# Designed miniproteins, single chains, continued (5): the designs that were tried, part 24

Each design is a single chain, and the fold is of that chain. pLDDT is the mean over its residues in the fold that is shown.

## One batch from the design tools (miniprotein)

Design m16802
Fold by ESMFold2-Fast:
Structure m16802 (fold): chain A 71 residues (1-71)
Amino acid sequence: SREAEIAELRAKLEELRKTVSDQEIEDALQGKNTDPAARKAAIYRLMLRSLENGTPRDERRIAVLRELLAG
């Protein structure tokens, strides 16, 4: 359901808050709050960037997010 998708995106967003500033998150999501697909893509791009710059790198998660963004 749409509600379940939104809940999953919120959980992913909370993980992002640990490594990405609130301002960067708000800038990426600005104007996308009513479009779940655009919001999902923006969140996944932020997650991918955070993971690519993380130490240690989680190559498995990076590969999964790249696939999700491509498909």
Scores: mean pLDDT 67

Design m16803
Fold by ESMFold2-Fast:
Structure m16803 (fold): chain A 81 residues (1-81)
Amino acid sequence: MPKVTFNIIDEATGKKLTLVIDVDAPDEEIYKKVKEAVSQILPEEDVETYAGVLTKEILELREEAKKKGKDITQTVIIKKP
């Protein structure tokens, strides 16, 4: 089954986290997983904003992985405000 591998890097702290998402995972499960991940690497005040933005990007990559039937890897760098 195709998977999306999503690497998240916080440029300000140098913290890194990798998420692996199955293309058949429901949207709410993906959002929860992303929110838990960003809560480990970002200040609490930024968690909701970045969880929403990154979830949207992962959902788009999931659709691409489904269409191609192949694993997709994406890296995102969260830049210092």
Scores: mean pLDDT 79

Design m16804
Fold by ESMFold2-Fast:
Structure m16804 (fold): chain A 102 residues (1-102)
Amino acid sequence: MKEEQERLEALKQMALGLMQELIEAALNNDKEKVLELLKLLEELSEAPLEEQYELAVRYVEEHPEAVEKGKKLVEALEAGDEKAKKEFEEASKKIRELLESL
């Protein structure tokens, strides 16, 4: 139970880090990086849960800056930061338009 909760927390942290990387790639018009990250997310969703946990733990160790930036972005969005909202909306729009063009 406790170890499962710690693994779920790692998955959440990995999701925050990947979200931050995806937003940065989208805002930089890095189409290749956006597609690479989306493919990684698709492959993760199809992987066995135990493998997802192992990858999440490794991701958090290897990309601590992305995880921290993702956490700060969520905090800024919850606080009503207009700049953070605009960047999130712009990135989301670019990602959607990219997917619709495939």
Scores: mean pLDDT 81

Design m16805
Fold by ESMFold2-Fast:
Structure m16805 (fold): chain A 87 residues (1-87)
Amino acid sequence: KKIDEAIKLVKEATQLAIDGLERANLQEAVERVKKLGDEMIEAIKNGDLDKARELAQEMIDIVREAGLYEVAKKAAELFIKALELAS
């Protein structure tokens, strides 16, 4: 179980999503993903992996609904790896 590495990957995935949404001029979505990313890090620190998975899915849904499918795919891969490391 590698919590610090898991948190690093959540930050990388969240930043990838934020960068994509900012390039698309979707500022409201950027603020939502920032909040959800912080909540996911807290859930991982608290050992609440079910909550962390739900938050990851919500972030991916935001990015997909913005039409950023390649960003969503790459962020999802990083979130999955983070959850595996936190398990």
Scores: mean pLDDT 89

Design m16806
Fold by ESMFold2-Fast:
Structure m16806 (fold): chain A 76 residues (1-76)
Amino acid sequence: MIEEVEKGNLEEAIKKLEEAIREGEELLPFLEEQDPEMAEMMREEIETYRKAKKYVEEGNLEEAIKLLREHEEWLA
């Protein structure tokens, strides 16, 4: 995902972001039932990926990469 943005493979980067968003959205109702705190984290992750996708679509690749790296470091 980040590597695709850095290499200018924007179509692949957008596809991966859309897949991540969809996966999160599919898991969200389950997490809301099982673990509301984890559901909140998932909502933040979905929002982060939506913002990153928007930055890529706008050609603001540096902000997209920064946002994705900060999010990955926060999850680690």
Scores: mean pLDDT 79

Design m16807
Fold by ESMFold2-Fast:
Structure m16807 (fold): chain A 84 residues (1-84)
Amino acid sequence: SPEQQAELDALEQRFSELVKRGVELAKKIEDEEKKEEYLKKIQELGEEIFRALQRYRLTGDKADLEKAKELIKEMEEFVKELEE
C-alpha cells in the first residue's frame, strides 16, 4: 500500500543515515581494535536491519515492521553511545 511504502521509505532513510553516522564516528576512534569492533557491530546490525526491512517489503506483516523498528532503535542507541 502507499502507506506501507511511505513508512518503509522513512525507515530505509533513517537506517542509511544511522549507518553513515556510525561509520563516521567509528573512523575517529584512535584504538584500531575498538575501531574494528565498532565497525563490525555496525555491519552486523546493518545486515539484520536490511533483512528485516526486506522481509517487511515482501510480507507487509506488522511483526516484520516491528522487528525492523526494534533493530533500528538498537542502532540508534549504539550510534548515540559512539557520540560520547
Scores: mean pLDDT 85

Design m16808
Fold by ESMFold2-Fast:
Structure m16808 (fold): chain A 100 residues (1-100)
Amino acid sequence: MAEKEREIAELQRRIEAETDPLKKANALFSLGNLYLDMGEYEKAVKYYEEAIKLYEEVDPNSFNLMLAYLNLGRAYEKLGKTEEAERWVKKAQEVADKFA
């Protein structure tokens, strides 16, 4: 839809301009979510992996990192990559257990 395409373009520009790694990770995660919602699973995987890399470096115990692992697992499941999906869901559970 045209509205989502505009939001994607804005997020991409923000990612290119952003120097704060946490804000950049948040924008990459949002971009991954938009592609997941659009059924663009391979693009969702790409942007979730980029977001996760930054979250692991700057905010390794964040709720957003846990959600990024979980959503990456969902994207891999949609692609039929069950082994990869299970690995990322397990990482999400490990982060979730730290909030208990």
Scores: mean pLDDT 85

Design m16809
Fold by ESMFold2-Fast:
Structure m16809 (fold): chain A 76 residues (1-76)
Amino acid sequence: SLEERIAKLQKEIDEINKRMDELGKQYAELKAEYEKTGDPELKAKRDAIHKEMVELEKKRFALNQELDKLQEELRK
């Protein structure tokens, strides 16, 4: 059903939001530590997290576009 598809998309978006929150916290902590130490290992970890966040944001954007479309159909 349309409602089942909306619920599934909302669940996937919620999972991405949780992962983004975790990654954002880790990124901020690694950035702060890198500013103090200049450790190239910390920079590599930060860059990897940034890459994952960019991919998740692209996925979240696409899922939100589909969710908006289904919600509009539900309102008609």
Scores: mean pLDDT 86

Design m16810
Fold by ESMFold2-Fast:
Structure m16810 (fold): chain A 84 residues (1-84)
Amino acid sequence: MEKLLEEFRPKVDEVAEEDLAVLLKESNGDPKKVLEKAEQIQEELEEYLKTKEPEIKTEEQKVVREMMLETAKKLVELAKKLTE
């Protein structure tokens, strides 16, 4: 678990930063719109995972779900920092 988390952490940060750059370009540099889009992505992911809940039976599937949620959470955290 810890080794996978260490391997995944740089990827989470990289993907979140790349997504942030895309959202900034799409929002013409408006940090408020970036935050709104980041929060929408998180909400859509949470709804999708709720739909998949009956299929999430193994420990490995639960870990993947947590990693996906952490990536979306990181994107929202980065977007919030832009509104400071």
Scores: mean pLDDT 75

Design m16811
Fold by ESMFold2-Fast:
Structure m16811 (fold): chain A 65 residues (1-65)
Amino acid sequence: SLEEEKRRFEAAKQMIDDYPDDEQLILDLADYIDKHMSKEIRDEFINYLKEKNPEAYEKYLKRKA
């Protein structure tokens, strides 16, 4: 359900807030969200990542190109 996805997304945001410089954790969470979550959650995550860790965001884009 979308509610369950939102709960998982909030947990992922909390992990990034706790370890904002852990690029590997961020990229693993990005891969998980991209593979398993709805477009709405993916778009929200991408916007969050741009603001929270721009370097990890750039690495994520290079992996998808």
Scores: mean pLDDT 79

Design m16812
Fold by ESMFold2-Fast:
Order: C-alpha cells, then structure tokens, then sequence
Structure m16812 (fold): chain A 89 residues (1-89)
C-alpha cells in the first residue's frame, strides 16, 4: 500500500545514508549490516504482503546488529522507527 511504500522509501534513504557514513569512517562491519538492511528493505518494497513482512523483520534485525557495532544511533533509531511503522501497517 501507498503508506507502507512511502515509509520503506524513507527507510531505504536513511539506511543508504548510514551505510555511506559507516564507509567514510572506515567501519566496514557496520557498513555491511546497513547494506544488508537496505537490501532487505528493498526486497520488502517489491515483494508481496507475506514476503514483505519477513524482509522487514530481517531489515530490522540488521539495523539492530549495526547499532551494537557503532555510534550511528540517531540515524539507526530513525530507520528502525520507519521499518516498525511499515511492519505495523
């Protein structure tokens, strides 16, 4: 639906910004987690409803792992909130 797609588009943009920030800091492990989260969010964007929920959960899991590895907390929390709102729809 339109609202979920808008939330996913915002989440993807945020995750891409976080991946770039981690890459610029030389934090390859954190960048890999944000990249995986962005990939899962992308798959959710273009999948049917049942697969969409599974990919959204995977995206959230990768963002949580990235949060344990680096101090990009504000952007990571923003991405998590967008993903959770998409899951709740």
Amino acid sequence: RKERQELLDQALETLQQMMRAATEKGDGETATQFSAAAGAAFMARYSDEARQREYLRRAEEHVREALKLSGLEDLAQRALELLRRALAL
Scores: mean pLDDT 76

Design m16813
Fold by ESMFold2-Fast:
Structure m16813 (fold): chain A 99 residues (1-99)
Amino acid sequence: IDEVLEKIREILEELGFPEEKIEKILEKVRESLENVNVLTPKQEEALLEGLELGRAHPHMSDEEWAELFERIKDWEPKEKTAFIGGLGLAANLVIEAEE
């Protein structure tokens, strides 16, 4: 959890989000993560990879999404969910920061 929250803080700071908004986002993420049974190290790693991909590639096409789902199709369901969740979160934050 702490590594995930630190990664999200890093992304938000790099994007220039104000501290008050960073704190609100991190609190919501913390609440969401604490309501899930303890993430395994692999699930946390998948979430961190998703965050990094979403930050780097916030504007993925439907074709790029289909290719991504093919690449991860054999992953454990919770690892896929963590990865896609992280990707979506980071991508949305980048898009929000663009405006």
Scores: mean pLDDT 76

Design m16814
Fold by ESMFold2-Fast:
Structure m16814 (fold): chain A 82 residues (1-82)
Amino acid sequence: LKEIIEEMLAAAEEGRELSKLPPANADEMEENFSEELLRERFLKLAGVALEAGLLDEEKVRELLKELEEAIKELEELRKLKE
């Protein structure tokens, strides 16, 4: 699960390299949507894993905190690169 989250974050970063031709407005909209989608996907996967007994509630909270911090760092990097 943690590796999946890291892979999703890496894919989001690589997706920004593909913004060679799209307009800046489209990039901004896509980035905001991708961050929210990433959060929703994590919560769904964490819920399933918790119900399946693959993760403890404490472990899920730790991973969620790490995800939120990673998303926050990506948002700060986006602001700095503007």
Scores: mean pLDDT 57

Design m16815
Fold by ESMFold2-Fast:
Structure m16815 (fold): chain A 84 residues (1-84)
Amino acid sequence: SSELAEIEAEATKIEETARKELTPEGQRGFDLALAGKGQEATALAEEYLAQGKVEAAIDLGVGASLAEMIKSIRDLEIKRLKEK
C-alpha cells in the first residue's frame, strides 16, 4: 500500500515538473495523452503539419510522448510491485 502510494506520488511530481517545462501546445498534448486522448493529439499534430505549423505540431507531439512515457514507467513499476 505505501509502496504504491510512493510510486503514484513520484509519478505526479514528475508529471508536474515535466508539464511546467512545456510550451502551451506541449501542455495541450501532455493533457490530451493523460486523458487517454493520445489519438486526438496525433490527429491535431497531423492537422498542424498539413497547415505548415511545424513547431506547434512538434511541441504537441513532444508533450503527448512525454506523458505516455511517464505513464508507461509508472505502469511498469506497479506491475513489478504486483509480481512481488
Scores: mean pLDDT 83

Design m16816
Fold by ESMFold2-Fast:
Structure m16816 (fold): chain A 67 residues (1-67)
Amino acid sequence: SKDEEAGARGAEGARKAGGAAGGASSMWDVQLGGGNKATEAGKAGIEAANTTHSAEAASDAVRKAGG
């Protein structure tokens, strides 16, 4: 379905971008006073929902960011 395809594309894009800069960017965010993990998880969920328009993708993003 469109929702599954949009979610898969969103996850693949995030994984690819995250793989290239996620490790370095995440380290910098923490080192420079990154936000609380709960706040970051919420933000990731909102961004996923806005990008994919999928509740499942948003929930998955929150779980990943919160873990």
Scores: mean pLDDT 54

Design m16817
Fold by ESMFold2-Fast:
Structure m16817 (fold): chain A 84 residues (1-84)
Amino acid sequence: SLEERRKKRLEEAKKAVEKDPNNIRAYVDLFLDSEDEELQRKAFEALKEKGLVETVKGILEGMSLHPEEAERAKRKLEFLEKYE
């Protein structure tokens, strides 16, 4: 299921960040799949430092095309607006 896939990605992203704190892809997955505000802030800060804000916005726009992900994408976009 989508939920199972998201949970697996989040678990893999957490492990990847622990192994390599510079793993940009892991921070993308961590930001998109986490519901923890503090963890989202840490991931977003890393992505911002690497100039990937536009890339993340593009991913969120893609997610908004899926009804089951649209509200989550909206919340992530609101998060970006608060912490840019």
Scores: mean pLDDT 78

Design m16818
Fold by ESMFold2-Fast:
Structure m16818 (fold): chain A 56 residues (1-56)
Amino acid sequence: SALRERLREAGTNLVNGVDVEAAKATILELGRELGVPVDERDPMGALGRVGAALGL
C-alpha cells in the first residue's frame, strides 16, 4: 500500500530526527486523509493512530 509506505518512511524520519517538520506534516496529512483524529502537538501519538488505521 502506498499509504503504508509513506507512513513508514515519515515515521522512520520522525523517530530518527531526519527532516522532522516534513515528517510531521506527512503523518498529519495521512491522518486527515484517513479520517483519523490527529493533533499537531502530538506527532508521535498521530504516528501510532495512523499506523493502527493502516494495520501497522
Scores: mean pLDDT 84

Design m16819
Fold by ESMFold2-Fast:
Structure m16819 (fold): chain A 77 residues (1-77)
Amino acid sequence: MEEEIERLKKLADYYEKSAKDSENAAQLFIDRARRALEEEGDVETAQRYLDAAKIHLENAEKSKKMAEEYRKQAEEL
């Protein structure tokens, strides 16, 4: 029982870290989109960076949901 709780907690921690990494990646692409608009006036390149940021934010949300699920499972044991 205790070993299973620890395993689920480690999985939750892993997905929380994964979500944070994806959020950081999304922010990097948002910053690149802003630079493309401000320095180059390149709306097309900015849009591509924003599309990439959206995918990373979607991945972050999925990882957060997985973390919550594993955390809940650990609490129910």
Scores: mean pLDDT 86

Design m16820
Fold by ESMFold2-Fast:
Structure m16820 (fold): chain A 66 residues (1-66)
Amino acid sequence: MEEERRQRQQEVAREVAEKLRDIGDIVDALLKYKKGEISEEEVREIIEKSNISETDKEKWLKKLEE
């Protein structure tokens, strides 16, 4: 039973790390867009490809429209 908890912790940690990486990519892309280095379309594509929730994707897309 303790092994199941360790496996679950590793899986959750990897999922969290992947989502944090995707959020980092979105933040970096948004900053580049604000600097005029990339297009709005490129930022939208990065958000759409991320493993974050649909609600979080919508929030990032709204920040892009500001």
Scores: mean pLDDT 75

Design m16821
Fold by ESMFold2-Fast:
Structure m16821 (fold): chain A 88 residues (1-88)
Amino acid sequence: REEEIREIGRKVGASEETIEKAIELYETHPDPSLLSPEEAVAAAMHEVEGVSWEEIAERLKPLLGYQMPDSDFAEEMKRRRELLKKIE
């Protein structure tokens, strides 16, 4: 979990600050089942480093082996993060 987030963050070139933020988001989320390690890293990269959802999707897609278009993956990650913020 924490180690998985650290591994994903390092592989996508996230800063140490982004990795720590991803761990915080994952651990402090009210329903952890709604937030995957990959989604936590994506949200932290967007919030800490200002990386676009499209760029995040491009970096994560080959790492996770997803078989969907980058635009669809980016939109899904953004949508999930916005829903999680509404629950918070």
Scores: mean pLDDT 67

Design m16822
Fold by ESMFold2-Fast:
Structure m16822 (fold): chain A 72 residues (1-72)
Amino acid sequence: SAADEAAAQAILADLAARLRANADDPEKVVGLVEEAGRRLNALQLPEELRERAERGMLGIYLDVQAEAAARA
């Protein structure tokens, strides 16, 4: 549903912002990714939306890691 897509996108947007704020703290980064995963699982998304959200989460993690490495 549109509401499920909006909820998943809100979780991913929150994760992106928080990962960027904490990119230099590996323990915090792990905790934020795990929390985002739990929040996505709690939504009980259809398989297609779940897979898309999981790919989005991985993409965010990789982008933040690359951005942090470029600043080092």
Scores: mean pLDDT 84

Design m16823
Fold by ESMFold2-Fast:
Structure m16823 (fold): chain A 76 residues (1-76)
Amino acid sequence: SIEERQEKVRQVVTDVAKEKGIPQEVADQFIDKLLNYIRDLDLEALRKVLETMSEADLVVTNAIALGGALLAGDFT
């Protein structure tokens, strides 16, 4: 369901943020933006992308609208 996908997104982002020492406030803002794309998110691709993102990358992403780059896994 959508609700189960939302919880999986929260779990993936929070888990990676904790591992990287990223502030929870930054992680929460990123989660809120991702929930707008919940139906189209590839959760496996999301986890892989998050492994390469820095705190600065998340702050920038939180400041702008998420686009096709995240859905395509193009964060480099």
Scores: mean pLDDT 68

Design m16824
Fold by ESMFold2-Fast:
Structure m16824 (fold): chain A 94 residues (1-94)
Amino acid sequence: MERARRLLEEAVELLNKAVEAAKAGDNEKAVELVKEAVRKAKEAVPGLSPMEAVSLAMYMMSVSVELYLAGADKAAEIARQGALDVLRLASEHE
């Protein structure tokens, strides 16, 4: 539980940094930050409650929209797919 929540917090922080990188025009950095965020988010899922996992996935989806609006299409797609993966993993463990 403690480790899962720490991974969740780290994933959210990386997603926020990815949005900032995309807004600054650094699409390469946005992609790397989103990939790491998705990795941590997926690792967190087995230790999260269903509500925490759904909230994380919804946040990742909102970040995907922000990345798309900033022109970081590749990072946006990675975040969108990551959100779907989090929802799938959550349903498999509940």
Scores: mean pLDDT 86

Design m16825
Fold by ESMFold2-Fast:
Structure m16825 (fold): chain A 78 residues (1-78)
Amino acid sequence: MLSDEERKKLEEYIKEVEEELKKTPDSDKERRGILYGKLSGAYEKLGNLKKAQEYRIKALELGLDSEALAQAMIEGAK
């Protein structure tokens, strides 16, 4: 169970990653894939499994390999 402080920190992290994604060009598929992986991990920790799955699929569609996706998700869940 997440504390209110952990939830707030995670929501702030999600916002930061979303802002970084907005600054990343559509042509930079590798970086966008990593950012989607981080969002997937963060939403999974938050308990939003639907959003976590949506971002995981987006990362894979951009060609992010399974190991890089797993690492990005772990980083997003911290």
Scores: mean pLDDT 83

Design m16826
Fold by ESMFold2-Fast:
Formats: C-alpha cells, sequence, structure tokens
Structure m16826 (fold): chain A 78 residues (1-78)
C-alpha cells in the first residue's frame, strides 16, 4: 500500500491494517497514527516487536494521559 493510501485512512483503520501487516510495515503504519490517539498507539504497540513495543510504552508513560499511562504500565508488567 502506498504512503498516500495510508495517509487517507482513519487512525482506527490504520490500527486494523497494522494488525495484519509485516513487522516492517507495522512501524511505518504506527508513524501515521496521530500522537493524540494515545489509546490506539497503545493498542498498536501490542503488535510490534518487543524492543519497539517497550520504547512506545515508555514514551506513553512519560507523555501520555493518566488513563493510558496505567494501561502502558500494565503492559510493561510493572
Amino acid sequence: MSDEELKSLSPEELLELLKKASDVEKLKILSLIPDEEEELILEAAKYLPEEEKNLILKDILLKGSPEVKEKAKKLLEE
């Protein structure tokens, strides 16, 4: 799928596409989800390789809303 096609998708559609994508494509799709869509980014992180998942979860713990931070903390098994 082209970058132009990916940019035309909603954040929710990007998440569904990410779940079906290869590991390389998952990172590209994740980069297109807006930063304010913290809950979708958190869900997407579950489908990433462990290193990338942990980096995203740690970023949410530093910058995210309180509710999303609690979910990220549970996913990091803290």
Scores: mean pLDDT 77

Design m16827
Fold by ESMFold2-Fast:
Structure m16827 (fold): chain A 77 residues (1-77)
Amino acid sequence: MEDTLEARIEDLLALLGATPEEREVVLTDPEEGIKIVDERIEELKERTKDPETYSAALVGLVVLEHLRKLLKERLEE
């Protein structure tokens, strides 16, 4: 389960274009990772107001919400 959660988190981080530093923080400190994800979600919510970025922001929000759920599961371990 732990290995499966870590693999899924890494896959989602790759999809989001996370930097090596962001990946290290998210995997090492899930609480700080959730904070970073929450900040990114707020940024993407703002981008949904722009018709040109709406579709990309919506897809990004779905991916980030799923990542946030996995990070919460990792914290409960």
Scores: mean pLDDT 77

Design m16828
Fold by ESMFold2-Fast:
Structure m16828 (fold): chain A 120 residues (1-120)
Amino acid sequence: MSEKELLERLADIAQGLAEAAEKVADIFRNGDYEKAVDLAEGLARTARRIAEELRKLSENPDLSPEVQEKLRKAAEGFEQVAELMRKAAEYARNGDGDKAVELFRQAAELMRKLAEELRK
């Protein structure tokens, strides 16, 4: 995979997580709380695993310094999304639906911004 293809695929993954987070917010608003919590916890685990893989990949000396830096920033973004989704699931379980929806939307916006940055 070329560096350009790597960053493009990563941007697609970030966009997909943004769409998934918005979908979780919609499911929660429609009253399917258990499904929304389960999906949010699943997205948190996925984002954390991606962050770990990206952190490791950012240490690859065969990659340009610019790409290594983009991968480090992406890892930080996916870590932030994992924490937002984890907190959203906790708020949802505790009946604070408005706060849960706010955090799902923050996660979606963060992933959209990351996708745009990776395509620059």
Scores: mean pLDDT 86

Design m16829
Fold by ESMFold2-Fast:
Structure m16829 (fold): chain A 76 residues (1-76)
Amino acid sequence: SDEEWEELLERLRRYGEALIEWAREGKLSREQVEEELELLRKFVEYVEADPSVPEEYKEELRKIVEEFERRAREIL
């Protein structure tokens, strides 16, 4: 449902912010951050392959993950 997707995207944004914060604080190593980003990329690939998911949610998910990848690269 749309409500479930909105909630998922909001949780992913919060998770991404936490990941960046933990990386800045040195609580996660470069390798651990890269591993988490790889898992997020795999999730995007999984969602992209599902024709039942609305394109708008696929686009938003892609943008969220790409933005956190960019931000992580700036601080690692």
Scores: mean pLDDT 84

Design m16830
Fold by ESMFold2-Fast:
Structure m16830 (fold): chain A 77 residues (1-77)
Amino acid sequence: SKLEEAKKKLEEAVKYLQNGDFDKSIEYAKEAIELAKDDPVLQAKAYGILAESYLQKGKLDEARRYREKAVELIRKA
């Protein structure tokens, strides 16, 4: 299912974030967001990973925007 595929992409994003590969973490997190459009909790987790990856790259404005999206999605779930 798209949900199981989204979970797999999110797991890959987390692994790349932990390994310091922020660009791949961002790519996989974005794929997870697209696949999880019907799951706001899973989208929120993926936006959280995006925010952290952008923060680690020093992209403060992108990090803040994605963190705000994650918070909004959790509040609406």
Scores: mean pLDDT 88

Design m16831
Fold by ESMFold2-Fast:
Parts: structure tokens; C-alpha cells; sequence
Structure m16831 (fold): chain A 67 residues (1-67)
């Protein structure tokens, strides 16, 4: 599966508008969180969700700075 950063890079390469980039990354992050939420290990699940949320926040900041 593509990382959130790889998804962002692909959206930029395809000329997708900043608002649509943000919406797509939020949707992809939500799908990753839903998948990770099925993990039986609470510590692993929580740390991975936190990492996904941190990456999404960083990419949202990058989109805002590039706009």
C-alpha cells in the first residue's frame, strides 16, 4: 500500500487542487486508521494511529505552505 507521503506526491504530480489533496489524504488516513483499529495489540494500534495522525497533520501543513 502507498504511504500517505507517496499518496501526496502522486496527487501533486497529477495536478490535483490543494483542497482535493487535503480531502483525499484525510480519506486515506481514515481508511488506514480503520484497518489499524482491527489490530489486537492495544499499544501497537494506538502508536500506529498516532503516527498516521501526525503524518496527516504534517502533510496538511505542507499543502497550506505550498498554496
Amino acid sequence: PRTLRQTYDALVAQGVAPAAQTATLAAVAARYIALVSTFPDDDLRNSMIAAIQATLAALRAAIAAAS
Scores: mean pLDDT 81

Design m16832
Fold by ESMFold2-Fast:
Structure m16832 (fold): chain A 84 residues (1-84)
Amino acid sequence: GPIKAKVTLEGGSVGELTVTKVEGKTAYGTYKDLASGNTHPVELVVKKVLSPTKAEATLTDLETGGTYNATVEFESEEAGKAVS
């Protein structure tokens, strides 16, 4: 099933990440901005593992090409291991 995580972008925006595919060190899925309700196709690359459920990552919006530093909180340790 899809992996879910909470994402906080630099600047303080908070959203829900749904990972649908992992290839190597890159996770692909959708990011839902909780303030706007808009969903974007995204690419996530974990840069630093902080705990079994928490990581620093780069999130890329595949529609705009914009890249953001992010903190990711995975739903479980298993979810975190699958993405990192």
Scores: mean pLDDT 83

Design m16833
Fold by ESMFold2-Fast:
Structure m16833 (fold): chain A 91 residues (1-91)
Amino acid sequence: SEENIEEGIKLLMEDAKKFLNSDLSEEEKKELLEKALKAYIAQIDALVKDEKKREELKELLKKMIEAILNEDMEKFEEELRKLAKKLAEIQ
């Protein structure tokens, strides 16, 4: 349901804010986010059979990581909402 998606987004937003406010260096944050992005892209390539949706999901993930690196939480939320909607369409 939309309510469950909103709750999930809220929790991920809180986690992202905690990550940004951590004592990790900017270089350590970048390395961790780049490793996460690589892992998630590999999962999408393995699990999502529709080429168009696969590319859309990868683009959204890249934009989300870019937003976190730029500390743009508004942009992160926007891309996260788009990702959640695309994932619901693939069910």
Scores: mean pLDDT 80

Design m16834
Fold by ESMFold2-Fast:
Structure m16834 (fold): chain A 61 residues (1-61)
Amino acid sequence: KVNYDEKYLNSIEVTEKQKKLAEELLDKSVEEKSEFLSKIKDEEERDKIIQAMLVLEAKKS
């Protein structure tokens, strides 16, 4: 069984923890998201969370 969203997430190698964090952030305001993301010093970690958020947001629309 192949889900396009799951396949895409696997290609960017996001962890379950990063996925859960992205889901939590989607319920926050733009200001809260920006503030939280700015606290992440690891650019790679930040990028993976942002990518997971984009996939999850597209799935909701």
Scores: mean pLDDT 70

Design m16835
Fold by ESMFold2-Fast:
Structure m16835 (fold): chain A 98 residues (1-98)
Amino acid sequence: MDITPEDLAEKAEKALEEGNLYDAAIYAYAALLGGEYKRGSELLEKVFEKAYEAGDTKTLSLLGTGLFILGYNDEAKKVYKRLAEMGVEGAENMATQA
């Protein structure tokens, strides 16, 4: 049985509520790719904010890479710039090349 984009968005919301930011990012990307453009984008923004506040460089790196692969270059640059400000090695290069 195929999981719907709505199901993926619900999984992302639950992961956010549980503090599982990395899983929330994965589900939110899957929802976005499946056609939940507004809900998926809003969930990714919430994950970004929480990950930045928590210093979760692993989740922020996933967010930046995913945005770059999907062609959201300006948003990817924004995430990589935040990672560089947090001292993540190599993020400065991604912020300039994305």
Scores: mean pLDDT 78

Design m16836
Fold by ESMFold2-Fast:
Structure m16836 (fold): chain A 103 residues (1-103)
Amino acid sequence: APLPVITFAESEITVKEGETVDVLATVSNADTSKMVVRWFINGQPAGDGVTVSLSGTSTPDSKTYRLTLHNAKAGTYQLTVQVILDDGTEVSSPQPTTVTVVE
């Protein structure tokens, strides 16, 4: 069976402190009705200060997720995505998207 493919729209994003930043990730080659998607920031589960929503039109085989960072402090943030399929198969994004927040 094909494994899910996780693709970030941008590999690097630079924003100024106090700005809102959107990070887009597309999950394809998976049953989007039966999968769980988890976001990680610097290896930790994404918690408060982020909003995750859908971006654009979903298909049975592809979904694009938007993670919005709110009030991020100056620094570097490594974002990764994990997909868990209905059968318990776990697939992580092969490379992070780097968000650099500047003063």
Scores: mean pLDDT 80

